# Ledger of designs, part 37: designed miniproteins, single chains, continued (2)

Each design is a single chain, and the fold is of that chain. pLDDT is the mean over its residues in the fold that is shown.

## One batch from the design tools (miniprotein)

Design m5348
Fold by ESMFold2-Fast:
Structure m5348 (fold): chain A 85 residues (1-85)
Amino acid sequence: RLDELYERALETAETIPDEEVREAVIDLLEELREAIEAGDWRKAALTATALKIELIAAEIEGKISEETRREIIRLLDEMMDAAES
C-alpha cells in the first residue's frame, strides 16, 4: 500500500539530523507521492531519480548514514513497484 510505504519513508527521513537534507528528502518524497497518485509516471521517475541523487550526495558528505540512505531508497523502490500493482 502506497500510504504505508510513504509514512515509513517519512519516519525514516525524519531521523536525518541535517535539517537541510531532511527537508529536501521530505519534499522529494511528497512530490513523488503526488506524481504517483496523479499517474504522472515521467514526473515520478524523475523525482525518484532526484531523491536517490540527493541521498547519495548526503551520504558522501557525511550528513546521513549508509543505513538511512539504503532504507529510504528501498522504500522508494517499493513505492514505485506498488504504484504499478
Scores: mean pLDDT 84

Design m5349
Fold by ESMFold2-Fast:
Formats: sequence, C-alpha cells, structure tokens
Structure m5349 (fold): chain A 97 residues (1-97)
Amino acid sequence: MAEAQRYLAEGFAAADAGDAEAAYRHFLLAAKALIEAGADEVSLAMLELALAALRTAARRAGDEEVAAAVDRALDATVEAARAPSREEALALLDREL
C-alpha cells in the first residue's frame, strides 16, 4: 500500500523534471502495486483520473514527451483495470516494464 503511494509520488516528480521514461515506469509500478495490494476498482479509477489530469497539464505546458509517456501509462492502467483476472492484469503491466 505505501509502495503504490511512493511510486506515484516518484512518477509525478519525474514528470515535473521532464523525465518521461522514469515517469512512465513509476506510474506502471504504482498501478502494479495497487493491483498486488488488492486495490478496488475505485483506487484504479482514481489513478486513471490523476494520470489523465497530468497528461492534460503536460500538453498545456508543451511537455509532449511527458504527455505521451503519461498517455501510455494511462492506457496500460486502463487495460489492466479491465483485465478479467488479477493475473492477466499483472501480466499486461509486466510486459510494459
């Protein structure tokens, strides 16, 4: 649980620093940690909303690489959240990591 919050914070810090690849990796690790912790659909939906807001902010700031990385992380999180099982959700995220 604390691990997901740490990865999310590191992802936002990487995005603020313009490190698109580190932001992508940390957001996927946050999604994976939430799923491994047995987080409900609401927790994953909140992560999706946070990533969508960050993507919009990055695009407005002209940080196209960060916006693209956040968009990829959002897509992977949405796909994992819609997976029919926890095992398939984790396998989807592991393919991106």
Scores: mean pLDDT 82

Design m5350
Fold by ESMFold2-Fast:
Structure m5350 (fold): chain A 86 residues (1-86)
Amino acid sequence: IGELLEELEKLLEEASFGNEEKKKEAERHLRKAQEALKKGDELTAARHALYAIEYALQATTDPEIQQRLLELGRQLSAKLKELEAA
């Protein structure tokens, strides 16, 4: 999960987003995910990371950035299912 959060953070920092309000919401949820992970709550971290991806997808019209976000979302969804099954 930590590596996926780092990749999402880098993508939000480096990529161009057309909707600033949606980008700020993505950053807010990423921050909540990072705080949850710092406390050892991987389940909450994964959930907030998925919300961050949802807002980031709404913030961009770039198909390359959308593809990258969808890939991260798929990996985080898989991790969430593993954590819920434990």
Scores: mean pLDDT 80

Design m5351
Fold by ESMFold2-Fast:
Structure m5351 (fold): chain A 94 residues (1-94)
Amino acid sequence: MSRLKKSLEIAREIGREFRLMIDIGVKATEKMLKDGVKLEEAIKEVKKEANETLDFSKPLTDKEAEGFIMLGALSLYSERGDERAKKLAEELFK
């Protein structure tokens, strides 16, 4: 029971943090597409918001923040069919 409870708590926490990071990535992607925010600025905003919202043992790296922007772009493409978000994700994959 104790071991199973701990595993379930870890799984719930991972799921919650992952959803929050996708939401942060979506927000950053929308700022890039609508407000013309540059990738370097979007990375800084993702790092700041993640550090303020999530209790990470270490701050996000630039590469990790860029990865969440890519996931946000893919989420926008999947949910809204936003072709600009698809192109942004493809550029970030290069």
Scores: mean pLDDT 75

Design m5352
Fold by ESMFold2-Fast:
Structure m5352 (fold): chain A 69 residues (1-69)
Amino acid sequence: MIDVLELDPVEFGAIVRDLRTQLGLTQQQLAEAAGVSQSTVSRLESGAAHPSRETVERLAAAFERLLAQ
């Protein structure tokens, strides 16, 4: 489990964007893989939203699955 209290929203958003772009994914494709809306991914990458634990867990699971492929 990722501790969202230790994650700065701007730093978290930058990490998500970096991993997504390294995998060649659009925000829409990452959103579909994580089971969240594209607007959620956009807000997180811009640092405009504090991620919920559920959203962080969904994104982490999606990245783990994508990196294993």
Scores: mean pLDDT 76

Design m5353
Fold by ESMFold2-Fast:
Structure m5353 (fold): chain A 79 residues (1-79)
Amino acid sequence: MPSLEERIESLIREAEKLKEEARKNGDKRLEELYQQIIETLKEIKSNINKDPEKSERQVKGLERRLEQLREYHEKLLEE
């Protein structure tokens, strides 16, 4: 089973890919939002040993936020 640290690293990789796609599409605002998610994930990773329960809750919130941004991006490219 993936550790919380492995989950954070996976989310960083996913956000980096989405950031690059936003950059290629010229969506500077969406690129900036993905960058903020990446920075926040890196900060959570550095603090995981201080409060693992809080870190897990924060990661779940960012997973949801990343999905919402993905849906928003897909909707802008629709039809």
Scores: mean pLDDT 79

Design m5354
Fold by ESMFold2-Fast:
Structure m5354 (fold): chain A 101 residues (1-101)
Amino acid sequence: SEEEKIFNILKKVVEELKKPEFDEYLESHPDLKKLVEKLEKLLKEKNYQGILELLEEIRKQLGENAKGLSLLEVLGIYLGLLPYEYQEALSEEIGEIILSE
């Protein structure tokens, strides 16, 4: 299902962003740090509804152009807005989103 694909991608995203090389960047970017911490909690609790609500909040932050997109497309756009080093680390996850559409 789309939900299972979103969960599998987000588990990999959180695992990558929890690597020590990203610690300094996350400390300097508190909004992203809070997002990662919230995602980790929701994934650990297997809270499907909470993750969908978080992705809808991201959709809202992306604005008008995101209103007609799937949650996987919203996630893909959000990941594509991260700095290059994050996009490089998340290249497989971004690729899975593209191939899932």
Scores: mean pLDDT 73

Design m5355
Fold by ESMFold2-Fast:
Structure m5355 (fold): chain A 55 residues (1-55)
Amino acid sequence: DWIKKNPELFEIVSLGRAKAAGLALPEAVEKVLSGGGDDHSPVVAAKTKEVLEEL
């Protein structure tokens, strides 16, 4: 599970789960989950979205 290799990203995934459960999240966090962070780590953003889809 790639999440365990990136513990920092586990928090982002957990926030995504909270959003899926109907919890309100700040737009800034929502943009990061959608891959709107920056052009620094597009692959990481894409992987985070894929993991959220598996959930």
Scores: mean pLDDT 54

Design m5356
Fold by ESMFold2-Fast:
Parts: C-alpha cells; sequence; structure tokens
Structure m5356 (fold): chain A 82 residues (1-82)
C-alpha cells in the first residue's frame, strides 16, 4: 500500500539519523520523528508536522508506529496539494 511505502521510507531516514534499523510496525515518539525531520529537511518541515500532530490530538511524547506517522504525512501532503 502507499502507507507501507511511506513507512518504509521513514524507516530508512530514521536509520540514517539514528544508525538503528526500524520495521514499519516499530514505535517511535513523535518527538524523535520531529527531530529526524528537522535534521534532514529543516525546521519548516518539523513545524508543519507538529501542526498536523496537534490537529489530530497527539502530543510529541506519544508513541506512534511508522505506519501511523506515514498516515499523518499523507494527510499533510494532501492538505499542501489542495
Amino acid sequence: SEIEKIAEKIAYFLEIVTGKKYSIDDKVTAKEFIEMLKELFGEEAAEKFREILKKKGYSEDDKLTLKEIAELLKELNEEIEK
């Protein structure tokens, strides 16, 4: 699925930043993902992701699967394109 492909890309980017291998079912804190976004894509990307998290009722301390993060990124991308 599209979500699984996005989640696999997230796992790859997390491996680049942390040196750890992730599966798409692994959980990370939203904060860890935001730190990765900031390092690889800059503060604007991190801020946009914080906005979608808040809109969906998540905190930065919440643990999300890479699939759940992929779903949030898909929604963010759809909002930017429309």
Scores: mean pLDDT 82

Design m5357
Fold by ESMFold2-Fast:
Structure m5357 (fold): chain A 88 residues (1-88)
Amino acid sequence: MKEKIDKLVDELLAVLHEMADRADFDSEVQLTLLIIEAVSTRFIKDPKEAAKAIAEVAKKGAQLARSLGFDDYAKRLEEIAKEAEKLI
């Protein structure tokens, strides 16, 4: 379980950092907060609670990505959310 959680967090952070590199200044604050939330999931000891938190952050990130026109990032984040939900 930990290996799958660690992989999902790494994938989530990679997408959020790629979005931050492409985003305008106004979106950087929201992306920074999502990155902080994503990193915080590493400290959740219960794997199912960690998976729930990862899914929630990924869904928030996907919604932000779609609002910015980053449909490819949104799809990647939606897939991360689905993979996390399989672990709940």
Scores: mean pLDDT 84

Design m5358
Fold by ESMFold2-Fast:
Structure m5358 (fold): chain A 65 residues (1-65)
Amino acid sequence: MTLADILDEIVEKKENGEDYSELRKEAIERINRMVAGGAAAAGVTPRPVTEEDLDKAVEAIKNFE
């Protein structure tokens, strides 16, 4: 699955009141690995993505669509 697919699944589960904890952890882990890799390539210190940041992104996706 792509990160976008995982985020879409989280949105769907959240709207249905289903447990998405595992997908949320997977998304955060993937984002943090991508951010760390990109930051290392750019020579900067990455800021870790938090659960709050992910929840805001999910809400933004829901509101944009």
Scores: mean pLDDT 70

Design m5359
Fold by ESMFold2-Fast:
Structure m5359 (fold): chain A 70 residues (1-70)
Amino acid sequence: SSLREEARKKILRAIGLELRAIGLEFEAELLKEKGLISEEEYEKMLREAEELREEARRLYKEADELLEKA
């Protein structure tokens, strides 16, 4: 059904956001450990990663709701 296809698109987008968040967190930790970024830049990167995770959580919830209707 079209609902299952829309749910799939939301899940794939959410996975992409989760992977970006993981990458950003790893970059932030590594760069901070090596002294290549400031504490302020580190905190900003972690905040951006959390925003991506929140968007992914929203998309997963929307996908689940579509799958319940399918």
Scores: mean pLDDT 90

Design m5360
Fold by ESMFold2-Fast:
Structure m5360 (fold): chain A 76 residues (1-76)
Amino acid sequence: SIEEQVERIKEAVERGDLSGALAETFALASEIVNAPDPEKAIERLKEYAEKSEDPEVRDLLNLAIKIAEGLREIEA
């Protein structure tokens, strides 16, 4: 789920695993694009980013949103 991917990003950041955090961020973007309602998934992820107290986590969640939005534009 999106919530589980967000948690994996947080755990990777807490470990200082930048490569792992980036890999999970790309996985999250892919999960959003393949969600039953990608628009609702993006909106939910924006809420998670806004509530994030860790700027690194917030930046990675915003990166996932940008990747997902870009991929959706190609399909339009």
Scores: mean pLDDT 81

Design m5361
Fold by ESMFold2-Fast:
Structure m5361 (fold): chain A 90 residues (1-90)
Amino acid sequence: HMDARRQALLQSEGITEEELDEAYSLVDKAIELVKQGKRDEAIKLLNEGAEKYKEKSPNLAKLFEMVANALKQDEETALRTLEAVRRSLR
């Protein structure tokens, strides 16, 4: 039931399951914002998530920054990446 990325984050970076569930909810909200045409709000939310997790999970923070940057270039590709990230956190 757990994706390899979720397992790696739990095992290697000391992030808790509760924190990963919170990260999942953040990604889910970002996806909904993009679908509503609120791309700038989604970018802001992802960057706030990156700041929140940067000390405890550098890999999760880097992933959020990467997707936020992708949203500035191509919404469709970034949306597919966000959906893949959401699945990997569950």
Scores: mean pLDDT 76

Design m5362
Fold by ESMFold2-Fast:
Structure m5362 (fold): chain A 97 residues (1-97)
Amino acid sequence: SREELLNEARQAVYLIGLATALVIAKKGDKETVNEAARFAVEYARKLLADPGASPETLRQAAELVREIADIAEKKGADPETVQELRDVAERLEAAAG
């Protein structure tokens, strides 16, 4: 249905957004990583609040967010932001079942 197609497209946009944040975090300086991390937290929270998110999409998002958290921590990003990434990744994993 049109609703199912739009829901699938919306989920793909979330994953693309998180993958983009990961690439930015890998290449960026500390300030850039903090911005990418904050973007990833907000985007992940939006996905977590989406009742149309599939378990597979939630698991893929959790994996991307965890990788962003690891890079952010390694590059000296704000500890609070790193913790928010880890918390939202755990929530995404839990929501996936």
Scores: mean pLDDT 88

Design m5363
Fold by ESMFold2-Fast:
Structure m5363 (fold): chain A 59 residues (1-59)
Amino acid sequence: SHAEERGLLGIELASKEALEAARETAEKLRQIGDAVDRGIALLKAGGSREDMLAAIGSK
């Protein structure tokens, strides 16, 4: 029978939901990292520090 496997699947589904909540927080942090990387790339391409700060601070 698959009763035990069903129990394990239930635990996996519950932990998946908890993982998705944590993932939402991670996605926000990722967006911040992406903005910083873009700012650095712009500065390296010959942009001014003021241009970089405006792009990061004002979007």
Scores: mean pLDDT 69

Design m5364
Fold by ESMFold2-Fast:
Structure m5364 (fold): chain A 55 residues (1-55)
Amino acid sequence: PEKAIEVLKKNPNLLDEIKELLESGKEDEAIELLKEHGLTEEEAKELVDTLKKMM
């Protein structure tokens, strides 16, 4: 989603934090962190799923 890309561009450290959480199996925490940055639950889940496929 375009909004998720914009959030990551404005917060370069956020992408690293999300990847670290996913590598640690903390998927729910990654979703909550994305929601704190203005994503909906659905947008956060979609981004997490996309990142997991790239890892």
Scores: mean pLDDT 79

Design m5365
Fold by ESMFold2-Fast:
Parts: sequence; structure tokens; C-alpha cells
Structure m5365 (fold): chain A 63 residues (1-63)
Amino acid sequence: SAEAEELLKKGAEAKAAGDAAGYARYGGELSKLTGDPGFALNGAALALEAGDEEAARAAIEAG
């Protein structure tokens, strides 16, 4: 869907900018929208690598 494409683009932009929390947030929203938990899991993994445990937990809870 167009919404999923926009979230995927925003997530990619956040990742490229080094914004792990943003990448995790968009990943969680993508998982919620698509029903695919992989986006939330990938977002949480990057957030944990960056030391942002709150962003990681929020992504998992959203997905």
C-alpha cells in the first residue's frame, strides 16, 4: 500500500541518517500496518545496538 511504501521510505531515511529510534518507530508502524513482525524486529535490533532499549521495546510492542 502507499502508506507502507511511505513508512518504508521514512525508515530507510532514518537508518541512513543514523536515527536508530526513528528507524525502530517506523519499523513498528510498518509491522502494525502489514502484519509482518520482521520490520519491528529489525527496528528493535538496531535500537538495541545503538543502546536505546526504550525505542527497541516500543517497536516490539507496536508490532
Scores: mean pLDDT 85

Design m5366
Fold by ESMFold2-Fast:
Structure m5366 (fold): chain A 73 residues (1-73)
Amino acid sequence: MINDYVPSEEEREELLKQAEENLKKAIEAVKNGDFSTAASYATAAALLYTEAGEVDKAREFIRKVQEEEEKVK
């Protein structure tokens, strides 16, 4: 099953680095009022965190972006 896949330490570090990069872009987009772009980057970051095994972080960041979008919509 796909859930049996465990990335190597090197792959995990690369995934976390890319997740952090996408998260930074999401935050910049929120600051600029571009919630659509922010949601796209946050989703990418969540997927990367999930692949790295950081599921809780992925869920938290997606939730925060959605909350900000719902406040302003």
Scores: mean pLDDT 72

Design m5367
Fold by ESMFold2-Fast:
Structure m5367 (fold): chain A 110 residues (1-110)
Amino acid sequence: HMSPELQAAVEKAREAARQALDEAIERYKNGEKPVPGKPKAYKLKPGEVVASAIITETPDGKKIAFGVGSAAVRVSDGEVLIVTHAVAKIVENGKETITETEPTVLRRKL
């Protein structure tokens, strides 16, 4: 059972990760350059969201698209929670699989 603030941060991180993954896949299909990296998640201020995605090809020809999203929520005057959610899409021999991690939470003192 999560607090409303933590639950909202989880949803924001999840949505951001999925959107970044979808955008990276579309850019890759179109032969476009990757978008420059956004600020590091551990530097997020309360209410901020950051996401990034990369596409990697393994030597055996497996394509892996990896998206990560992070959202920061203030829980007290001296503490911020940073929630991170990751999504991976793997394509191998024309088969597509999607794997999502459980959200991770980092506590940072202000």
Scores: mean pLDDT 75

Design m5368
Fold by ESMFold2-Fast:
Structure m5368 (fold): chain A 76 residues (1-76)
Amino acid sequence: ASSEDVARLIGAVLEAIGLLLDPNASDEEKRRVFEEGARLLEKLGKTDYAEQVRKAADEGNFEEALKLLVKALSDL
């Protein structure tokens, strides 16, 4: 379970990076990817990081949301 969820979280990080580099990506697409990342963090027991990622994404602070997601991944 953990290894598959970690692989999915890495996938979400890569997708988020791609969306942040795409000038045509919508804020809705970005929020969706960070919500996926937050759900995976909850499954991995990183609930505090999940809440922080959701808050940053909801506020439109996608750079902070990505930093938090990467930080949570490195804390695994």
Scores: mean pLDDT 86

Design m5369
Fold by ESMFold2-Fast:
Structure m5369 (fold): chain A 103 residues (1-103)
Amino acid sequence: GPIEEARELLKKAEEALEKAKKAKTLEEAKEAAVEAARKALEIAKLALDGSETLEEILRAIGLALRAIGLELDARLAKTIEEAIKAAEEAVEVAREALELLEK
């Protein structure tokens, strides 16, 4: 179901963060951070689909917008450290979206 799908997506976001941390080039770190942000967005979309109240809908939209912004931050990162930060924040968004879905 959607919770099991979201848990697998969170695992993929966490794996992407680990790839970013181990990256030897800026391009590898950016690619991994973009992957983490995209997984966070997918979980936010699942949370939106599972939302039953206006408050839950607005929270899910907010998480989706944060994930979109983090993908942009990852793409614009000028250092491996900036890309890792975007990936770390994407994993936090992914966790918040999963928590909203598990409500």
Scores: mean pLDDT 92

Design m5370
Fold by ESMFold2-Fast:
Structure m5370 (fold): chain A 55 residues (1-55)
Amino acid sequence: SEETLKRIEELKKELGLDFASIAKRLGMSKATVQRIYLEHEIERGLELIKRSVFK
């Protein structure tokens, strides 16, 4: 969901939280949070992925 992704981005940018902390705060699995974030970054940053591998 796009709304979940926006929340993850806000928590990461505003508070600098780790995926585990974000997952706990949102009541989700760390794997789910990481997957949503990575999927969105791949879509937006295809060019950047060629130069920098995101984890």
Scores: mean pLDDT 72

Design m5371
Fold by ESMFold2-Fast:
Structure m5371 (fold): chain A 71 residues (1-71)
Amino acid sequence: GPGEKAVEEGERLVREAKEKGSKKAELGVDVSLGMALISIGVGRVIKDEEFGDKMAMKSLEIGKEDFEKYS
């Protein structure tokens, strides 16, 4: 679903940040990816997967901004 796609995008951005050698971009995306995974888990526990997916996508958006700013 959308949450899992956000995680896949985050994993790609972490790899790219490592390849570019930007520690700040890598950290920002890693934190964002962790928050996206937590959001998906929370959504499943509370049985509101739409909420979980929405929060995961918001977390990835922040990570993408950090990637663009610091890479």
Scores: mean pLDDT 83

Design m5372
Fold by ESMFold2-Fast:
Structure m5372 (fold): chain A 57 residues (1-57)
Amino acid sequence: AKEYYEKAKEYILQKRYDEAAELLNKALKLNPDFEEAKAYKYLLETVLKHKVPEIEK
């Protein structure tokens, strides 16, 4: 669980929010009471809703 959480944090720093969210989901499947992973997942969902997709130009 913690290994997935650590990788998720690295993906957040790389601005790979979708991949970070997937890793947090995996951590939570292994440990549903992982409060740190829950907090980051909620943060990413908020950020992803406001994320502008890549535009071709």
Scores: mean pLDDT 70

Design m5373
Fold by ESMFold2-Fast:
Structure m5373 (fold): chain A 66 residues (1-66)
Amino acid sequence: MEEFEKEVLEALGRMWVGIGKLLESKGKYEEAAEAYEKAAELFKKAGNEELAEEALEKAKEAREKA
């Protein structure tokens, strides 16, 4: 179950990264940053520190453009 939970959390995180990228393409940088922050939270819960840090970096970049 721990492995299954990790897979679900990572999949949800990747969905939120996709939403963030879509929002960035529309110039909605504040909403994109929120989507990336949500992704980072999910990746941290999944134990995937690398993906969490990548998502946080994207959130920071999006906030700087907002």
Scores: mean pLDDT 83

Design m5374
Fold by ESMFold2-Fast:
Structure m5374 (fold): chain A 85 residues (1-85)
Amino acid sequence: SEELRRRILELEVEIGILEIKRALNLLTEEERRRLAELYFELGEAYAALGDLERAREAYERALRIYRELGDEEGVARVEAALAAL
């Protein structure tokens, strides 16, 4: 759908900004958590489009960040989403 494709573009722009900050070691813990949330939403959007490969890639990126944060709830949420693909 057009709405999903527009949402994916919005998510990719926000992710791009935060990934640049991460590469420069300028990312706060709150922004790192935000980055994980954005990757999770990107995974959901790609899954809704039927792009399961890109959905899995986005979820795996979210999973890595939640693990780095020690966010057990975030990890469980992503693992459930990956299992549902």
Scores: mean pLDDT 91

Design m5375
Fold by ESMFold2-Fast:
Structure m5375 (fold): chain A 69 residues (1-69)
Amino acid sequence: SVEELVKEAIEKVSHNGHGDETLARGIVKYLIDNNYPVSKEQLKEELKKFGFSDKAIDAALEYLDELLK
């Protein structure tokens, strides 16, 4: 599930105490680098569920669009 994929990404990226936006972008990169299926809507919902700010979520979704070009 997208929830499990986001949880895995958080565990893999969350080693250096980076800020909310940096962590959210790192999660997106991890998901794309591992070719995990992710939709913008599901990613937005899961990041919100894990307590990311609206600003961090917006940054992550913009980064997802950039990486999928």
Scores: mean pLDDT 78

Design m5376
Fold by ESMFold2-Fast:
Structure m5376 (fold): chain A 66 residues (1-66)
Amino acid sequence: SLIEARNKANQAILAVRDGDFEKAVAYLREALALNKEAALHSVELAKLMNPELAADLDRVVAEALA
């Protein structure tokens, strides 16, 4: 589901803000499994709105896609 994928991607972004890398990777993997395009779009939007999170979000994406 598009909505469910976006919700899981947002949970991953919140986990990054909380410093919980393991939880962020887990949530993003769930989002990618539901809808890869929607999950990655949510991450890119988060990087634009919160550039301070960009490096951590890139690391979470790399780990989730591995």
Scores: mean pLDDT 88

Design m5377
Fold by ESMFold2-Fast:
Structure m5377 (fold): chain A 55 residues (1-55)
Amino acid sequence: EEEERLREIQELDELTRRLAEMVEEYKRSERKEEIREEIERLARELQELLARRAG
């Protein structure tokens, strides 16, 4: 059970890292359309993980 909880934390951390990196790239890049779509996808996955963890 602890190993499963650690995996959830690691997955959440990885998603938040990727999202943060994409947001920074979005601010600097001219390819905003492609990056925005990736950010939206990651944000949705993050919201789902946070909802499960909050329960």
Scores: mean pLDDT 74

Design m5378
Fold by ESMFold2-Fast:
Structure m5378 (fold): chain A 80 residues (1-80)
Amino acid sequence: SEEARREAILLARAAVLAGAAHYLKSLADPEDEESLELLEEIERLVREALRALRAGRLDEAEELLDRAQELLNELEKKLQ
């Protein structure tokens, strides 16, 4: 029950991060290689987190999503 709730929360976090990365990529300058590299890394971390979630590795998934969020926050500050 509690693990199922944690999994649902992490899955929701992954969906939000994936959506945010996709949206920011649509706003990114194609010549801004640094921003595009950060976005690709966020997308990679989200994919790895989803793989960890499918394997029942909730702690690993959370760490990957926390890292993705840190990079997203860095990118958002750069784009403001």
Scores: mean pLDDT 87

Design m5379
Fold by ESMFold2-Fast:
Structure m5379 (fold): chain A 74 residues (1-74)
Amino acid sequence: SAFLEEVREKIEEAKRAIEEGRLDEAERILQEISDLVKSQELSPEELAEVKRLMHELAEHYRKTTGLTESRVPP
């Protein structure tokens, strides 16, 4: 899916920004991911994959910063 590929690319960009301490950039990318998800009608399979990717990003954020933000999935 082109949509899932775009989400994966943005997640990798967000991870890189977090690792480099560019939290403003990471926040912008997270907003872009949120907007993409909200603008699309997703199949149950696509929604499950997005949730898995977002969970992976949230774990990466937690391990790297020690912080939890409301804009990052629980």
Scores: mean pLDDT 74

Design m5380
Fold by ESMFold2-Fast:
Structure m5380 (fold): chain A 79 residues (1-79)
Amino acid sequence: SEEELRKRVAEYQKRLAENPDDADAWVELALAYYLLGEFSKATSYLGRAKALRPDDPRVQEAAEAITKGDLEKARELLE
């Protein structure tokens, strides 16, 4: 639900306030915003994750899902 996604966003934002180098939290925040239809935020936060861990398969998979508009894959990646 949108309510559940917004709660997850708040959780990821808190985690990033404590550790801005948490690439997984940037990926999760990007995926959550993508699922909320906030595409500019999603691509911006994904860019932060790629800058931190460019060789991470999860970052690459999230980038592919978001750029291709694959909602099912984005949901799977978010866990």
Scores: mean pLDDT 85

Design m5381
Fold by ESMFold2-Fast:
Structure m5381 (fold): chain A 58 residues (1-58)
Amino acid sequence: SVEELLRRAERLRRASDTARKVAEEYLKKGDEVGAKQALTTAKRYEEESRRLEEEARR
């Protein structure tokens, strides 16, 4: 349903925000590799969220 797609999209946005915070923590510890991996994860969640929002508009 449209409601399920939008709820899943919102959860993915929150997961993306969490991953970006994890990346910031890695940067503070000097772990550039960990930070890049966390940012890549955040971008994947953001892209999936956008796809679900587009699907919900159909």
Scores: mean pLDDT 87

Design m5382
Fold by ESMFold2-Fast:
Structure m5382 (fold): chain A 72 residues (1-72)
Amino acid sequence: ASEEAKELVEQGDKAENEGKYEKAAEYYIKAFEIDPESLLGLLALEKAILLYKKLGKHEKAEELERKLEKAG
């Protein structure tokens, strides 16, 4: 995975630790978009899916699950 994707995951983890779940999910999605075929990118997308499910945004989670299915 690229250093840019790793930095975005770190930013997402920081936002999640601060309770900023929507912001964390945005960083994880960006990490996936930078490197969608990498294990790091796939894990980042999965983290975003779980965050949207926790937030009750099920339609958004389903959209991201479709992206994960196509990428894996």
Scores: mean pLDDT 83

Design m5383
Fold by ESMFold2-Fast:
Structure m5383 (fold): chain A 61 residues (1-61)
Amino acid sequence: DKAGPVKEPLPEEVVEEYIKKAEEAEKQGNYDEAASLLIALLSDSPSDELRAKLREVLAKQ
């Protein structure tokens, strides 16, 4: 695409806040909540780093 529309990703600060919340949920043993938060982030800002975190959370279930 030469001049196609581009999606603007979430600010890095917002992504980091949600990642922190997912890590807190994981610490509490709430893996479902942690996974849901990471899935939501992936829907808005797909990245290999978020996929890796999601896989790690799912592996702990």
Scores: mean pLDDT 73

Design m5384
Fold by ESMFold2-Fast:
Structure m5384 (fold): chain A 67 residues (1-67)
Amino acid sequence: SALELLKEAREALERGDYERALELARRAAELLREQGLPEAAEQALRLLAELAEQLGARELAEELRAL
């Protein structure tokens, strides 16, 4: 589910696995958009981007916002 992918993306961010976090976030956003929930996708990506910035991963935060 999209929620499981978002949980895994957050865990990857907390581990410093930024490539995995971006991959999982992209898949979650795609799944939410396929379900007709584009606003939920954008909100989830913004929350992950905020976490990425708090962790010092500014470039990843920009990539997450661009998804």
Scores: mean pLDDT 85

